# Designed miniproteins, single chains, continued (2): the designs that were tried, part 16

Each design is a single chain, and the fold is of that chain. pLDDT is the mean over its residues in the fold that is shown.

## One batch from the design tools (miniprotein)

Design m4529
Fold by ESMFold2-Fast:
Order: structure tokens, then C-alpha cells, then sequence
Structure m4529 (fold): chain A 83 residues (1-83)
């Protein structure tokens, strides 16, 4: 359906944005959650997937730790907004 295609596109675009710009990605995720266009579970999966992609490209322990800390922060902020 058109709604399913739109939802898939929104989630793909969200994952890309979270990968490239985590703060902008979070702001978009919060907006989509408030608009009812995605679920909290879908937003969390997008954050986890973006973090997974970043970790796959990262070789330094410092950067891995920063990515994991950022992932935790983004997930916490999403849960606060969904509540």
C-alpha cells in the first residue's frame, strides 16, 4: 500500500540521517513519533541500525565507545519523547 511504501521510505531516510547526523536524525525521529508516522520500536531500530553501520566502519576503541554512548543517549531521548 501507499502508506506502507511511505513508512518504509521514512524509516530508510531516518536511518541514513541518524548515520550522517545523529542530532538531526533524532529531531526527525521525535517529529515522526509525534506525528504518529512511526512507532517507538521502529525509531529505536533505526538508531540501532545506524549505530551498527557506524561501528562496522570504526576501528578505534575510542570511537566505538563514543558511538555506543551516543546510541544510548539517542535511545533514552526517544523513550522520553514517546512517554
Amino acid sequence: SKAEEERKRLLEELTELLFLDPEEGLEKAIRLLKEGKITLEEAKRAVEEAARLLLALTVSEEDRKRIEELKRELLERLEEEAE
Scores: mean pLDDT 84

Design m4530
Fold by ESMFold2-Fast:
Structure m4530 (fold): chain A 91 residues (1-91)
Amino acid sequence: SFAERLEEALADVLAASPPDPEVQELAAEAVRYHAKAVEAAAAGKLEEALAYLEEALRLALKVVEMTKPPEEAEEAREEAERLLARHRAAA
């Protein structure tokens, strides 16, 4: 499912992050916003869920940009835009 794929991507980002407190804190914030998005979606609050998802992806992309080569950061950005477009269309 979409939520599983996003959670896996965030977990991969956290696991791949260097032992940099700033990077780890940003990744942890991304996971927290993702959890809020899932909770809001389960409550039927699709607009709120989309806002939390957008923040989670923004933070996750910042971590990817700090920890991954530019090519992987570009792919992550494209995937995030695809996910947001799907949810915007569904809301």
Scores: mean pLDDT 73

Design m4531
Fold by ESMFold2-Fast:
Structure m4531 (fold): chain A 96 residues (1-96)
Amino acid sequence: SLTLRAEGARGSAVVEVTPAGPGSLRVRLVEAEGVDLVRVLVLDADGNVVASALLRGVGAEATLTGLAPGTYTVLVLAFRGTEVIGRAEGEVTVAA
């Protein structure tokens, strides 16, 4: 699994990204401070958003499905109101 820490001066969010079987990723908000919303974006090699989730509150979880096998960038944006106060990115591989 991949742990992404979207840390900023005004708050932080920690998201765990786990392969959840063929063509799928599980994303879970494990920690949040000063953050009211987390947006998770899954980007392909060309930078296109192919999947997304909104996570509200610690313990929120989403499973993203229908992903072609390959390597993706996961971008985590931590929001307070309409402002992005933390960002993190990492790489994950989706199995066939």
Scores: mean pLDDT 88

Design m4532
Fold by ESMFold2-Fast:
Formats: sequence, C-alpha cells, structure tokens
Structure m4532 (fold): chain A 63 residues (1-63)
Amino acid sequence: SMEERKEKFREFLEELERELTRLLVLGQISAEEAQARFKERAEEKAKELGLSKEEVDEILSSL
C-alpha cells in the first residue's frame, strides 16, 4: 500500500541519517557531503517506491 511505501521510506531515511552521522563523527565525510548524499539517496529511494515530490517533502519535514 502507499502507507507501507511511506513507512519504508521513513525507515530508510532514519537509517541513512544514522549512517551518515556516524561517518561525519568519524571525520570521514564533511557536513556538506553528508547533506548532499542524504538528498541524493532519498531522491533515488523515493523514485523506487513511487513517491511524489510532495509526499517526499511531507516525510522529510516530519523527520
């Protein structure tokens, strides 16, 4: 269902944020790079799940 896809997307984003935060804390990437990677990966995942830009923005604003 659409709700399952939205939940999958949210879980993906939270895991991605934790991974990128770990890399940032370890000094392996910059804050700018972490933000760029987060956005790129989020957009790719949203397309895979068939989410619209509006739905993506709604979820991101709730994070």
Scores: mean pLDDT 83

Design m4533
Fold by ESMFold2-Fast:
Order: C-alpha cells, then sequence, then structure tokens
Structure m4533 (fold): chain A 80 residues (1-80)
C-alpha cells in the first residue's frame, strides 16, 4: 500500500525541518515517492509519500526532527 505522512511545522522552520527530515530519511535508507512542502498560513506542511513498509522509518525520522524543531502535528493517511 501507499501511505502519506503530513508533518506540520511553523512556517519559519519549514526549510530547516525539510533538510533535517531529508537527512533522517536518508540515514534510514528511505527514498520517498514524493517529498515536498506547502505553506499554509503561519505553518508549513511537509508531505512524505512512501510504501507502507517504510512507514515506521518515516515516523522514526519525523520523531528525530521533532527532537530539534517544533512539530505541531503528524498525520498518517493510507492512500492505496
Amino acid sequence: GIVEVLITVPKEDAEAALEALEAELKKRGVKPQLLGVTENGDEAVIRVVVEEKDLAKVLEAAKAVAAKIRVNDIRVTRLA
């Protein structure tokens, strides 16, 4: 299956959060099908699309980012 992970951060931290997330995903051998960021008011949403088998590693990467940068929300949706 395909899973979408949405990580919401303060807009001012979006670039740093994206760079940190890319590094943490790379450490875990995860290559996302899609990785992008969209600004929404005072927040930014980082969108990660992966195969379901990689979900646990994406959540570990997001937790590592949350240790350094404020994460407002993490949402997981099964797409397929």
Scores: mean pLDDT 87

Design m4534
Fold by ESMFold2-Fast:
Structure m4534 (fold): chain A 58 residues (1-58)
Amino acid sequence: SEVRDLIMESARYAVEAIKYAALAVTTDDSEKYRKLAEEYNKKSNELDAKAQALLAQS
């Protein structure tokens, strides 16, 4: 299912965002990792929004 695949990819990006958020508060490269966490969260949200749009069209 395309919807299932999008939800699973969204979850993977969300997990990576959490990892980068943790690195932002535990390393000297805080700004770099904060930006990466924001980027991965954005990608997670885009994939989830696409999945929700497909569900709404069915």
Scores: mean pLDDT 87

Design m4535
Fold by ESMFold2-Fast:
Structure m4535 (fold): chain A 85 residues (1-85)
Amino acid sequence: MFKLTEETKKNFAESVKENLLERPDVTEEQAERFAKEMEKLMDKIKNEKQIIAVGKALRDVLKDPNATLEDVKKAIEEAIEKASK
């Protein structure tokens, strides 16, 4: 049974937060709230394929300097769903 540890979820959320804080339009409060949403979203991950898809989608969306926090969240949610199909 695949299960993400709380440590893995926290480390992933922290990495997302650090990447978001590099953007001039993102405040620390916005990055922190998004990191908490990411931890909650990670609970939807049921297999290793989904975590790999999420990582790839996150890298791709953060590469676009015009991507909003909503775009980032949507890309991650879509990656989880597509990797389940």
Scores: mean pLDDT 74

Design m4536
Fold by ESMFold2-Fast:
Structure m4536 (fold): chain A 68 residues (1-68)
Amino acid sequence: MKMPTEEFLKKFGITDPEVLEKLSKRFPDIESLAKASAQDLVDLGITDPELRNKIMLAIAEARKLLGL
């Protein structure tokens, strides 16, 4: 699936351009995003627990959509 990570994350209320840019560079599509871990988010400087939880929920939904 070629759905961009930025478009997918916006559906989960993640709209910070800096966060979206960091995630899109590391994980350009939802297939790569589905393989991300909480540690990957920390490594990208995403330190807000609420934001990380929203992103982890989006990652879980990406895995579900891809049948992983």
Scores: mean pLDDT 80

Design m4537
Fold by ESMFold2-Fast:
Structure m4537 (fold): chain A 120 residues (1-120)
Amino acid sequence: SELVEQAEELKKLGEEYFEKEKNYDMAGVEYARAGELYIKAGKPEEAAKLLEEAIEKLEKVAPDSPMLGVLYRVLGKAYKELGDLEKAIEAYEKAIEILKDKNPYLAKEAEENLKKVKKE
């Protein structure tokens, strides 16, 4: 799948930003993009695994980064596609908590995702 190949390249780019460049915001951007492409490719399990690993690494070095909120939002989408609605809700709530003061526009996107999962 072209989407899977693109996701794998973006994952590799995120790893290079994280490990070599120590550019944690750009690492987060590329990890989020890779996760979205795995979801679009019908591979939410691969997306969830990538995003869980990315969040764990970024929380240790950049715990206040708004990119953590972006990653949690995409993780919530992956969990929703897996049918794990409880984990999806938790991930969206984490995204909102992180983004509400730093990026209100992205917080609003996470709030809309949360409403859809809760069927409100």
Scores: mean pLDDT 89

Design m4538
Fold by ESMFold2-Fast:
Structure m4538 (fold): chain A 76 residues (1-76)
Amino acid sequence: MREEARKLVEEAVNGDNDALGKLSQLVADAVRAGDRERLEELIKLLEEYSEKNPVLGSLATLARRVWEAREERERR
């Protein structure tokens, strides 16, 4: 997982929109599975590369918000 995600982040930094789509899918899959540990690892990786590509920082922010929305839904 982490090695695959890291490769996708490096490809996305180089302008690969397919890699960005796959990263978005990994975030969605982690949220859907309720896998907080995997989601936190993905967010950390995205934030580490956000200085090189602000889109990755935006995806990290979106991931946090989607997780918060999931927690709110389960609370109600």
Scores: mean pLDDT 78

Design m4539
Fold by ESMFold2-Fast:
Structure m4539 (fold): chain A 86 residues (1-86)
Amino acid sequence: APSPEVVARIYRLYAAVAEAAKSLSPEARAELERAVAEGHARLQALLADPDATDADLLAVLRELAERIEEILKRNGIPVPEALREV
């Protein structure tokens, strides 16, 4: 099972994404939603794997955070500090 710290980082990322999405165009929001859906599917697969470690989860979370940061920067939206905490 993932540690409480990793779970907190996941929720913090999703909260920051939801807030940032309010400022995006419908097209940019769709791109963001696709990135989140792909990352979520990878996280769900790891959470279902009893051999998966916190390090495996954090690696996927960091990749997702970097992808989200790129989408936000390309659309001129300030990157929330919470995205840098993962």
Scores: mean pLDDT 79

Design m4540
Fold by ESMFold2-Fast:
Structure m4540 (fold): chain A 70 residues (1-70)
Amino acid sequence: MTVEEAVEAYIAGLEAAGAKVLKKELKITEDSAEVELVIEKDGKKYKVVARYELRDGEWVFAGGSLEELP
């Protein structure tokens, strides 16, 4: 699995849960990646950050944050 595949699976899960993805930014390094999304759900906008790390050849979720936007 590539980090891009992991990110797309995460986005598909958000959309299946009723969120609309308004903006997507992906930053990839040799052993880490960060995706920053702006989503809209239930009339509210949120900034979502998800971090991934390459461990033993696998991209794994390493943490994230969710912040409500004005």
Scores: mean pLDDT 80

Design m4541
Fold by ESMFold2-Fast:
Structure m4541 (fold): chain A 68 residues (1-68)
Amino acid sequence: SFQSFLDHMVRVVRERLGEEVAQEARRLLNKSRSVREAMMTLARFLMEQGVPVDEIGDIVNEVSRHVA
């Protein structure tokens, strides 16, 4: 389901960046209406948080495995 996908995104963020960052991500991602919008929101959020480009790539790859 779309909700399980959002929960997976938040879990990946929590495991890599901690609970505080994960809770802010959840707030933003819950406003998303599609997988595409959620992915764009996550990428923008991580960039705004100053997450290194290589780590953003790792997070996106881990999240994308759930989209299949």
Scores: mean pLDDT 83

Design m4542
Fold by ESMFold2-Fast:
Structure m4542 (fold): chain A 75 residues (1-75)
Amino acid sequence: SSELPVLEAPKQAVEDHRRKLLEEKGYTNLIKDEANNTYIDTTLNMILKLVEVPEEDLSKKVAEMVGKIILHIAD
């Protein structure tokens, strides 16, 4: 939850895109450190915790969405 100076750098754009993607889907609250790459690990753990509901379908769907985000970032 740290403020990050908006820069139009290539590396910065990639990280900004990750956050925007999560925000667009409404998963911004799952990000631990918006300014850090640890959001990938945090997103996975937070999704599992955020989806603290006995609905396996929901947790599985959320995990799949996170997987797509990570894959898209790696790409």
Scores: mean pLDDT 52

Design m4543
Fold by ESMFold2-Fast:
Structure m4543 (fold): chain A 95 residues (1-95)
Amino acid sequence: SNTGEDTRKALELYRQGKKAYEAGDYETAIKLFTEAAKLFEPHAESGSPFGHFLLSQAYRNAAKAAEPIDPELAKKYREKAQEHFDKAMELMEKA
């Protein structure tokens, strides 16, 4: 897959995840946001700052959804989100 296709798929997963979150279906929201994260893992691994940024956003959304039902999982997702955000900023400064 290419970045454009992955972004389109992730936006659809975000829309579905937001709907699930607003309905109080936190487990489904976590699943949808983490599926979006998986779409950006290969791009982040290849050194894409944009890939790291989008992966960070996906984990941040997963953390928000996890907070009401699993605070420890939410903390792990927040830590992953921060790590990828920091890496994206580092790579953008060097690009």
Scores: mean pLDDT 84

Design m4544
Fold by ESMFold2-Fast:
Structure m4544 (fold): chain A 96 residues (1-96)
Amino acid sequence: MEAERRKRLEELKEKARKAAAAMSSAELQAIIDKLQAYYDEILAKNPKLSPEQERQLAIDLLAKFLQELVGEDTSPLSEEELEELFRAAREGRAEA
């Protein structure tokens, strides 16, 4: 059980590194624009967010970004696992 979950996370991290390294600036901008539109929609409906709500929104945006990057559902991942995936993506991009 635990070994399979760890293996899955490592596979997602490797996929994130490769996807980030292969991604053009235009493709990255398209994902950012999509997430910006989502953020603007949430703010339009909820013009005043608490610090806790802003933190949760940031986590949701990170999960959506990583889902677009790897092409797999990231919603089952914890905040810690999402942060690990994001670090892997940044490493892949930095080495490109």
Scores: mean pLDDT 79

Design m4545
Fold by ESMFold2-Fast:
Structure m4545 (fold): chain A 72 residues (1-72)
Amino acid sequence: SEERKAVRLIIAARIAMVAGDYETALQLLKEAAKLRPGDPLVLREIERFASLAPPDVAEQARKLAEEIKKAS
């Protein structure tokens, strides 16, 4: 299911974050958002990522979260 695929992408994004690979983590979260448009779980993960990531990547994540909120 797309829900299970999105959960796997979120888990992979968390692993990438722990490894310090913030760009890969953001890409995985963008994929999860595409599979599950408007999913509150995906939005929460993107906002959590934005609070933890370096400024440049955090800004991209914040923009993605705002785009999702406007589409919901």
Scores: mean pLDDT 85

Design m4546
Fold by ESMFold2-Fast:
Structure m4546 (fold): chain A 86 residues (1-86)
Amino acid sequence: ADAALEEEARAMKEELIKLGIPEETAERLAELYREAARLVAADAADPANQERVRELGIEMYELLKPHMGEEEQAELERAIALGREK
């Protein structure tokens, strides 16, 4: 349902912001995720939808790449350590 996708997109945005991704970039990533999820929900077997989802995935990767530098990696490692995984 659209409401469930909006909640998932919001949760993703919040998580990305916590990882140090700028709010504007996190919002764009959430938008791309919503579009991909809607296409899959409409018809995952449609080759046109599969190509569009691939394009969206590439755009998301390019948006994340400059922000997944050493600082972002260090923050993720710190969050894992503080989470006390046994």
Scores: mean pLDDT 71

Design m4547
Fold by ESMFold2-Fast:
Structure m4547 (fold): chain A 68 residues (1-68)
Amino acid sequence: SREEVEALLQQLAAALARRDWAGARRIAEQLMSLVPDEELRERLLEAIEREDLKAIGEELDKLLELLK
């Protein structure tokens, strides 16, 4: 499961790098199903809806810290 989360995080980073917001949203929804922190999931989706790369990066860093 943590390996799956890491793979999805890499896919999300790739989608964000090419500004594929629709792809990023789909990947984030998959991440939500694996992350037990509902508040963090909400913040990440909100950042993606804003298309705010800085906020997305900050939330992803927090997510990675929660995983290990």
Scores: mean pLDDT 78

Design m4548
Fold by ESMFold2-Fast:
Structure m4548 (fold): chain A 63 residues (1-63)
Amino acid sequence: GDAAFDRAGEIAARAAKRSAIFLTGSEDVEVEVRRSGLDSVAATATAGDVVVVAGAHVDAVAA
C-alpha cells in the first residue's frame, strides 16, 4: 500500500539515498542487487512485501 511505499522510500533515503526497488505480490522471491562499488545479496520477500535496496543493504518491508 501507499504507507508501505512511503516507509520503503524513507528507509532508502536514510540508508544512502540510493535506488529503491519495489517488489510486491511475490511469494518468497529472492532479490539480488548490485551497487557501484558495493554488493547486496538477496533478501526473501513474501506476498505483500516491498523490497528496498539501499547502498549495500537489501531489506524486505511489509506492504
Scores: mean pLDDT 44

Design m4549
Fold by ESMFold2-Fast:
Structure m4549 (fold): chain A 89 residues (1-89)
Amino acid sequence: SALFQQLEQKVEQAKQQLTQLNALLDEKNAPVEVIRRFTILQASLIAAESEAYLAKKTNASDAEVQALIDYVEDLIQQINQLQAQVLAG
């Protein structure tokens, strides 16, 4: 379904942004509190990937897939906020 393709694209986008943020944390010698927030976001994305995989295998409803898309979009916003914080410091 189109929703499923959108979910996979959003997960891939979040993974790429998180990889770039990880490199910036190393380059900027980010403080421990920022690294802790990054680690929480990384764990949340791993959980979202697992849920997306399960949704695909079980042919989940459009409502369940949309909820996962919304969750990943919220994670992307949090990644963008943390990136802005790192760049501003």
Scores: mean pLDDT 90

Design m4550
Fold by ESMFold2-Fast:
Structure m4550 (fold): chain A 70 residues (1-70)
Amino acid sequence: SVADAKESFTNMLRGIVRSMENTAGYKILEFEVEELSETEIKVKLKYVAPDGKVIEEEKIYKISSDDTAQ
């Protein structure tokens, strides 16, 4: 289902963020997941890279349970 896909994707993102802090030396300042619709989530991430540079990223992801492959 779309809900299961959304939960799996969110858990994957949390794993990546945790790996960035614990393995890659990044410091996470902000990690926010906002539900825009049933099929769209907005991810906002603000972090300090190991070189001290502050990076802010915002991306909208479309989650679909549609099985129509290209």
Scores: mean pLDDT 75

Design m4551
Fold by ESMFold2-Fast:
Structure m4551 (fold): chain A 62 residues (1-62)
Amino acid sequence: DKMEQVLKIAREIGERLKKEGIVPTLDEMVELLREEFQKAGIEVSDGTLRMAAAIALQIARE
């Protein structure tokens, strides 16, 4: 499931940033996840990318 892969990557990036104490802006998170999805060979819409970035950012803030 493509959405499961998207959510997995978003959570992994969010957890990594949380551990490092880094909280990027939403736009910075969007670009970071765009690169990760490209590396993983996953094509996502802009809406899905922004949703994933918001999830990762929320995790990074915890």
Scores: mean pLDDT 85

Design m4552
Fold by ESMFold2-Fast:
Structure m4552 (fold): chain A 55 residues (1-55)
Amino acid sequence: MYTEEDLEVLIDIVKDTIETYGNTKKVLESIKEGLKTSDLTEEQKEKILKLAESL
């Protein structure tokens, strides 16, 4: 399971990805796809997706 520090690293990666490629539907779908294969909880996945959509 991911720790709070691991979540911060993932959030940083998501921010960097959006900064590099932009907040497009394609980028958001790629993030959703990556989260589906991760061992994150549903709450953690929702938090990251919500953050990505707000950027």
Scores: mean pLDDT 74

Design m4553
Fold by ESMFold2-Fast:
Structure m4553 (fold): chain A 100 residues (1-100)
Amino acid sequence: SFLEQQLEKEFAALEGLIEELKKLFPELGERAEEALKRLKALAKKAIEQNNRELLVEINMTAGSFHLFVSYALKTKDKKLLELTIENLERSIDEAEKKLE
């Protein structure tokens, strides 16, 4: 589907940003990489369950993360990077609980 193709492209872009993040702040980059793995697993479950609403939420979450992590990397704002990763982790935790 179109949403699946958009998510695949977004995840590839995020992988590149996370590699750059690891060079500047290794600990934050590792946290972001783990969060992205969890987000990819959620996307896979959403696709398998034909859960379009969850797929839309995952796309929005990935897009927001992309926007803020790109800006924070450009400005080298460690505090904004930490908040952005914490928000991603929280969104993933909430989504995972809804699938129990």
Scores: mean pLDDT 87

Design m4554
Fold by ESMFold2-Fast:
Order: sequence, then structure tokens, then C-alpha cells
Structure m4554 (fold): chain A 64 residues (1-64)
Amino acid sequence: SELEKELERLEKVSEQLSESIVGFVRMALDEEGRQLSPEEEAEVRQSAFQNTLKLRREHLAQEL
């Protein structure tokens, strides 16, 4: 269905946006002389992915 295709697209976009967010966090922390551990980076990426996916799904629901 169209809904299933849009949800799959939302997941891909959320993955791309989470990577960008991780990059911004790294730059901000580097400016402060701090670095993300691989574990912290994974947590930031996962959190950003989930939050982006939630927001996109809410927008999709409003359009339907």
C-alpha cells in the first residue's frame, strides 16, 4: 500500500538525518575539547533516528 511505502521512505530519511545529527554533535563536542565514545555515538544516532521517525510519522498521520 501507499502507506507502507511512505513508512519505508520515512525510515530511510530518518537514517540520513540521524547521521547528520551525529556529525553536528561531534563538531560541537570537538569545539569544547570533548569526543563522543563509540557507545555514546551509537546512543545519539539511535535516539536521533527514533525521534526523527516519530516526528515524520506524526506529520504523515496529519496528512491522512
Scores: mean pLDDT 76

Design m4555
Fold by ESMFold2-Fast:
Structure m4555 (fold): chain A 67 residues (1-67)
Amino acid sequence: MVKLKKGTYKVRDVLEKLGFPKAVIDSVPDDMEVKVLEDGEYTREQVGEAIKKALEEGKNVITLKPV
């Protein structure tokens, strides 16, 4: 889990905070952003699924809500 405050972050920074390997971090576009809607704890599964969905939809931004 990672604690994030409301705001916009680079996806790569969030993956690094979650302890993802460099190979996984490097597989994500460097300009992909994450919008955190509320302060809270976020899971690796939640972030991973959001990234996968965004890539499948051709989007360069993901939105996270607390679990």
Scores: mean pLDDT 79

Design m4556
Fold by ESMFold2-Fast:
Structure m4556 (fold): chain A 71 residues (1-71)
Amino acid sequence: HMEEEAKRLLERAREHLQAARASTDPFDREVHLGVAAIAAAVVRIFSPEYKEEADRILAETDALVAEIRAA
């Protein structure tokens, strides 16, 4: 149950991260990044077996947020 939910949350986090990278609208990008970060953070806390993958997604969201705010 938890393993399947963690995998689905990570898939959704990746989808939102990709949507953020593809979007040119700053508001839309931030919404997608927020959803990706929340989903990855939930997995990191409740499914430590997926911590490395969740940490990677969080690092990518942080980098893209920094890029957007520097522009």
Scores: mean pLDDT 82

Design m4557
Fold by ESMFold2-Fast:
Structure m4557 (fold): chain A 75 residues (1-75)
Amino acid sequence: PVYGPFDPSVLAGFSEPFVAFLEEQARRHPELREQLYRAAQIIGDDLAALQALLPALVADPNASTAELVALRRAL
């Protein structure tokens, strides 16, 4: 794993809209919770990037989040 173990406290200091969106998606897709938090760690406080990445994570929950985030940010 590129980011080490899952840590929800990584959200400390992020903007409220970002955290609210992430927590809402984690509630709707509990199987994606770990992947969503890892994506948040890589993206940082960028709500638009997280929203753009979400459909790919939902389509394949086991996909490499690092690879998807890198691809998203290159666009």
Scores: mean pLDDT 68

Design m4558
Fold by ESMFold2-Fast:
Structure m4558 (fold): chain A 83 residues (1-83)
Amino acid sequence: SELEEAIRKAVEEAKGDPGAIANRVAQVLRELTGARVLASAKGNKITLIAPADDPVAIEAMRLAAEVIKKYRPDLEVEVKTVE
């Protein structure tokens, strides 16, 4: 899919920086889906956050976590929702 390929490119272009990966992935999710996704990184952990009432954002974050784990298995990815 276009979204999956865009996430993969975001991960690859960040050249190993988890913060850059987090920011680029969140930007791609917002641009391609309109979803209200935010991302942050601390060490090797990326956290993706979206409102609990945004099912498109939740699905997009799950796909992003899967793609990140596939191409960067050294990174921890957490998916969170907020009320």
Scores: mean pLDDT 84

Design m4559
Fold by ESMFold2-Fast:
Structure m4559 (fold): chain A 73 residues (1-73)
Amino acid sequence: SKLEKAIQMLQQDRQIGQQLVESLRQELDKLLADPSTSEKEIALKQVQLGLAEMIVNSSEDFIEKLKKKLAES
């Protein structure tokens, strides 16, 4: 069904998003470990990480809402 295909696509996108979040966390940790890193660089990486986390969380919420709608149909 259309809903089942949408759920599969969102689950795939979520997996990619989770990998991006993990990569950004590792990059932030490296910046924090480097005393030559500017506060601006740290702040930009924190913003990127926060945005990526929001996108992943939004995708998880959409998946759950679609699953509920499919079950209630």
Scores: mean pLDDT 83

Design m4560
Fold by ESMFold2-Fast:
Structure m4560 (fold): chain A 65 residues (1-65)
Amino acid sequence: SAEEELKTAREIERLLKEDPKAGMEYMKKKTEERGKKHPELLEINREIARKLREIGDEFEAELKA
């Protein structure tokens, strides 16, 4: 449910604050588990993640220019 997803998001937030590496790994694990349960959503989630990363990389490049 949405509330279970919220709880997961809060756990990720806490982990990212305490240990960013662990938080990132936890996010990856949860995304993979979700993909297994909802194969139709896996493609969309991958696209979103890819675009977000591209946007982040573009901003970093601009800041370093």
Scores: mean pLDDT 69

Design m4561
Fold by ESMFold2-Fast:
Structure m4561 (fold): chain A 69 residues (1-69)
Amino acid sequence: MKLIEEAKKLRDEVSKLLQEAKYKGAPLELIQRLNRLLAKIDYMIKNNKVTKEDIEKFKAELERLKAEF
């Protein structure tokens, strides 16, 4: 699978979680962290600089954020 395609899937998951966090009234700090993760992924996609290590780090960060719900 192309790394950019995997990054786009991850972006969609972060976007959905962000929408759910806002809907449920999650702490502002959690919403800000989700927004930063989304921005990082978008930046990497736009600049075509997605590595396997970046995908693994983004997945780990998303799982940590999910655990804080």
Scores: mean pLDDT 81

Design m4562
Fold by ESMFold2-Fast:
Structure m4562 (fold): chain A 74 residues (1-74)
Amino acid sequence: MIDKLIEEAKKLAEEWKDLDDETINEIMKKLGKNATEEDILIVQAALKLLQGASEEEIREELEKAFEELEKIKE
């Protein structure tokens, strides 16, 4: 499942790599109104990839986020 989020983040980063930061910010504002927590995680991972973060770095962040969610769910 984390692998699927990473793949979705990579696809989003490929789509957004040719866009200006201003355009990306507009898209993020629109997504924020209808986004699920999973959508937010995908967007954050994609933005980190665009900023030059490695797949390993985004994997660690996603793993931490899922551990926190599991802790809340019992």
Scores: mean pLDDT 73

Design m4563
Fold by ESMFold2-Fast:
Structure m4563 (fold): chain A 82 residues (1-82)
Amino acid sequence: MEKEIGEAAVKALVEKLKEAGLPEENIKLAEEAARAGAIDLDNTRQNELFDELLSKLTPEEQQKLLEAVGKAQEAAAEVLAK
C-alpha cells in the first residue's frame, strides 16, 4: 500500500501543477521531490529538491505548489481509506 499511496500523491501533485500552468522543468522537480519523500522515503533528497524548486518559483507559483501538495495529501488519504 505504501507505493500505491505514494504514486497517487505524486500523480495528484503533477496533475494539479499542470493545471496551474507551472513550467515543465518546475513540474519535473516537484515530481522528483515528491517521489523522493513519498516513495523512496529519502527526506534529505526531498528537502534538497524542494528547496531548489522554491528558489525557481515566484510567490504566486509557490502558492500553486502548496495547493498541489494539498491535492496530493487528499489523494493519499483516498488510497489509505480503501
Scores: mean pLDDT 77

Design m4564
Fold by ESMFold2-Fast:
Structure m4564 (fold): chain A 57 residues (1-57)
Amino acid sequence: LEQQAEELRKQAIELGNQAVDLLDDSAKTAELSQQAAEKYRQAQELREQARRLEEEQ
């Protein structure tokens, strides 16, 4: 779970960087930013679940 959350976080950062490079195309920038936000949210949820599993041990 933690490894999967870390991968999603890295993907979110990568998409954010790509959005910055596409400042000439606002529509593409908006799409990449939205995708980055969604992956970041999913990463946080998985990290929260991993933390709870650790505390159950």
Scores: mean pLDDT 73

Design m4565
Fold by ESMFold2-Fast:
Structure m4565 (fold): chain A 78 residues (1-78)
Amino acid sequence: PPSLSPDQVQALQQALDTIERAKRGEISQEQAVEQLRQLGEQVPGLREFFEHVARLVEEGDLDLALSAVRTVLTHARQ
């Protein structure tokens, strides 16, 4: 399995927190999408992944977005 860099792990943890905040209504889905895209720009190796997750949030599929991020984090920590 591909190992993730510390920066990539940190970005994924920030993405998870961002999506959870959106799901709880602490931030808007639009704000969550913006933050996810910014994370992709900071960590180019995950840019396409964060674009995919941002699209799920934009479409209202917050549970799928959370599942995607958690899956990648779990895979990286094994």
Scores: mean pLDDT 82

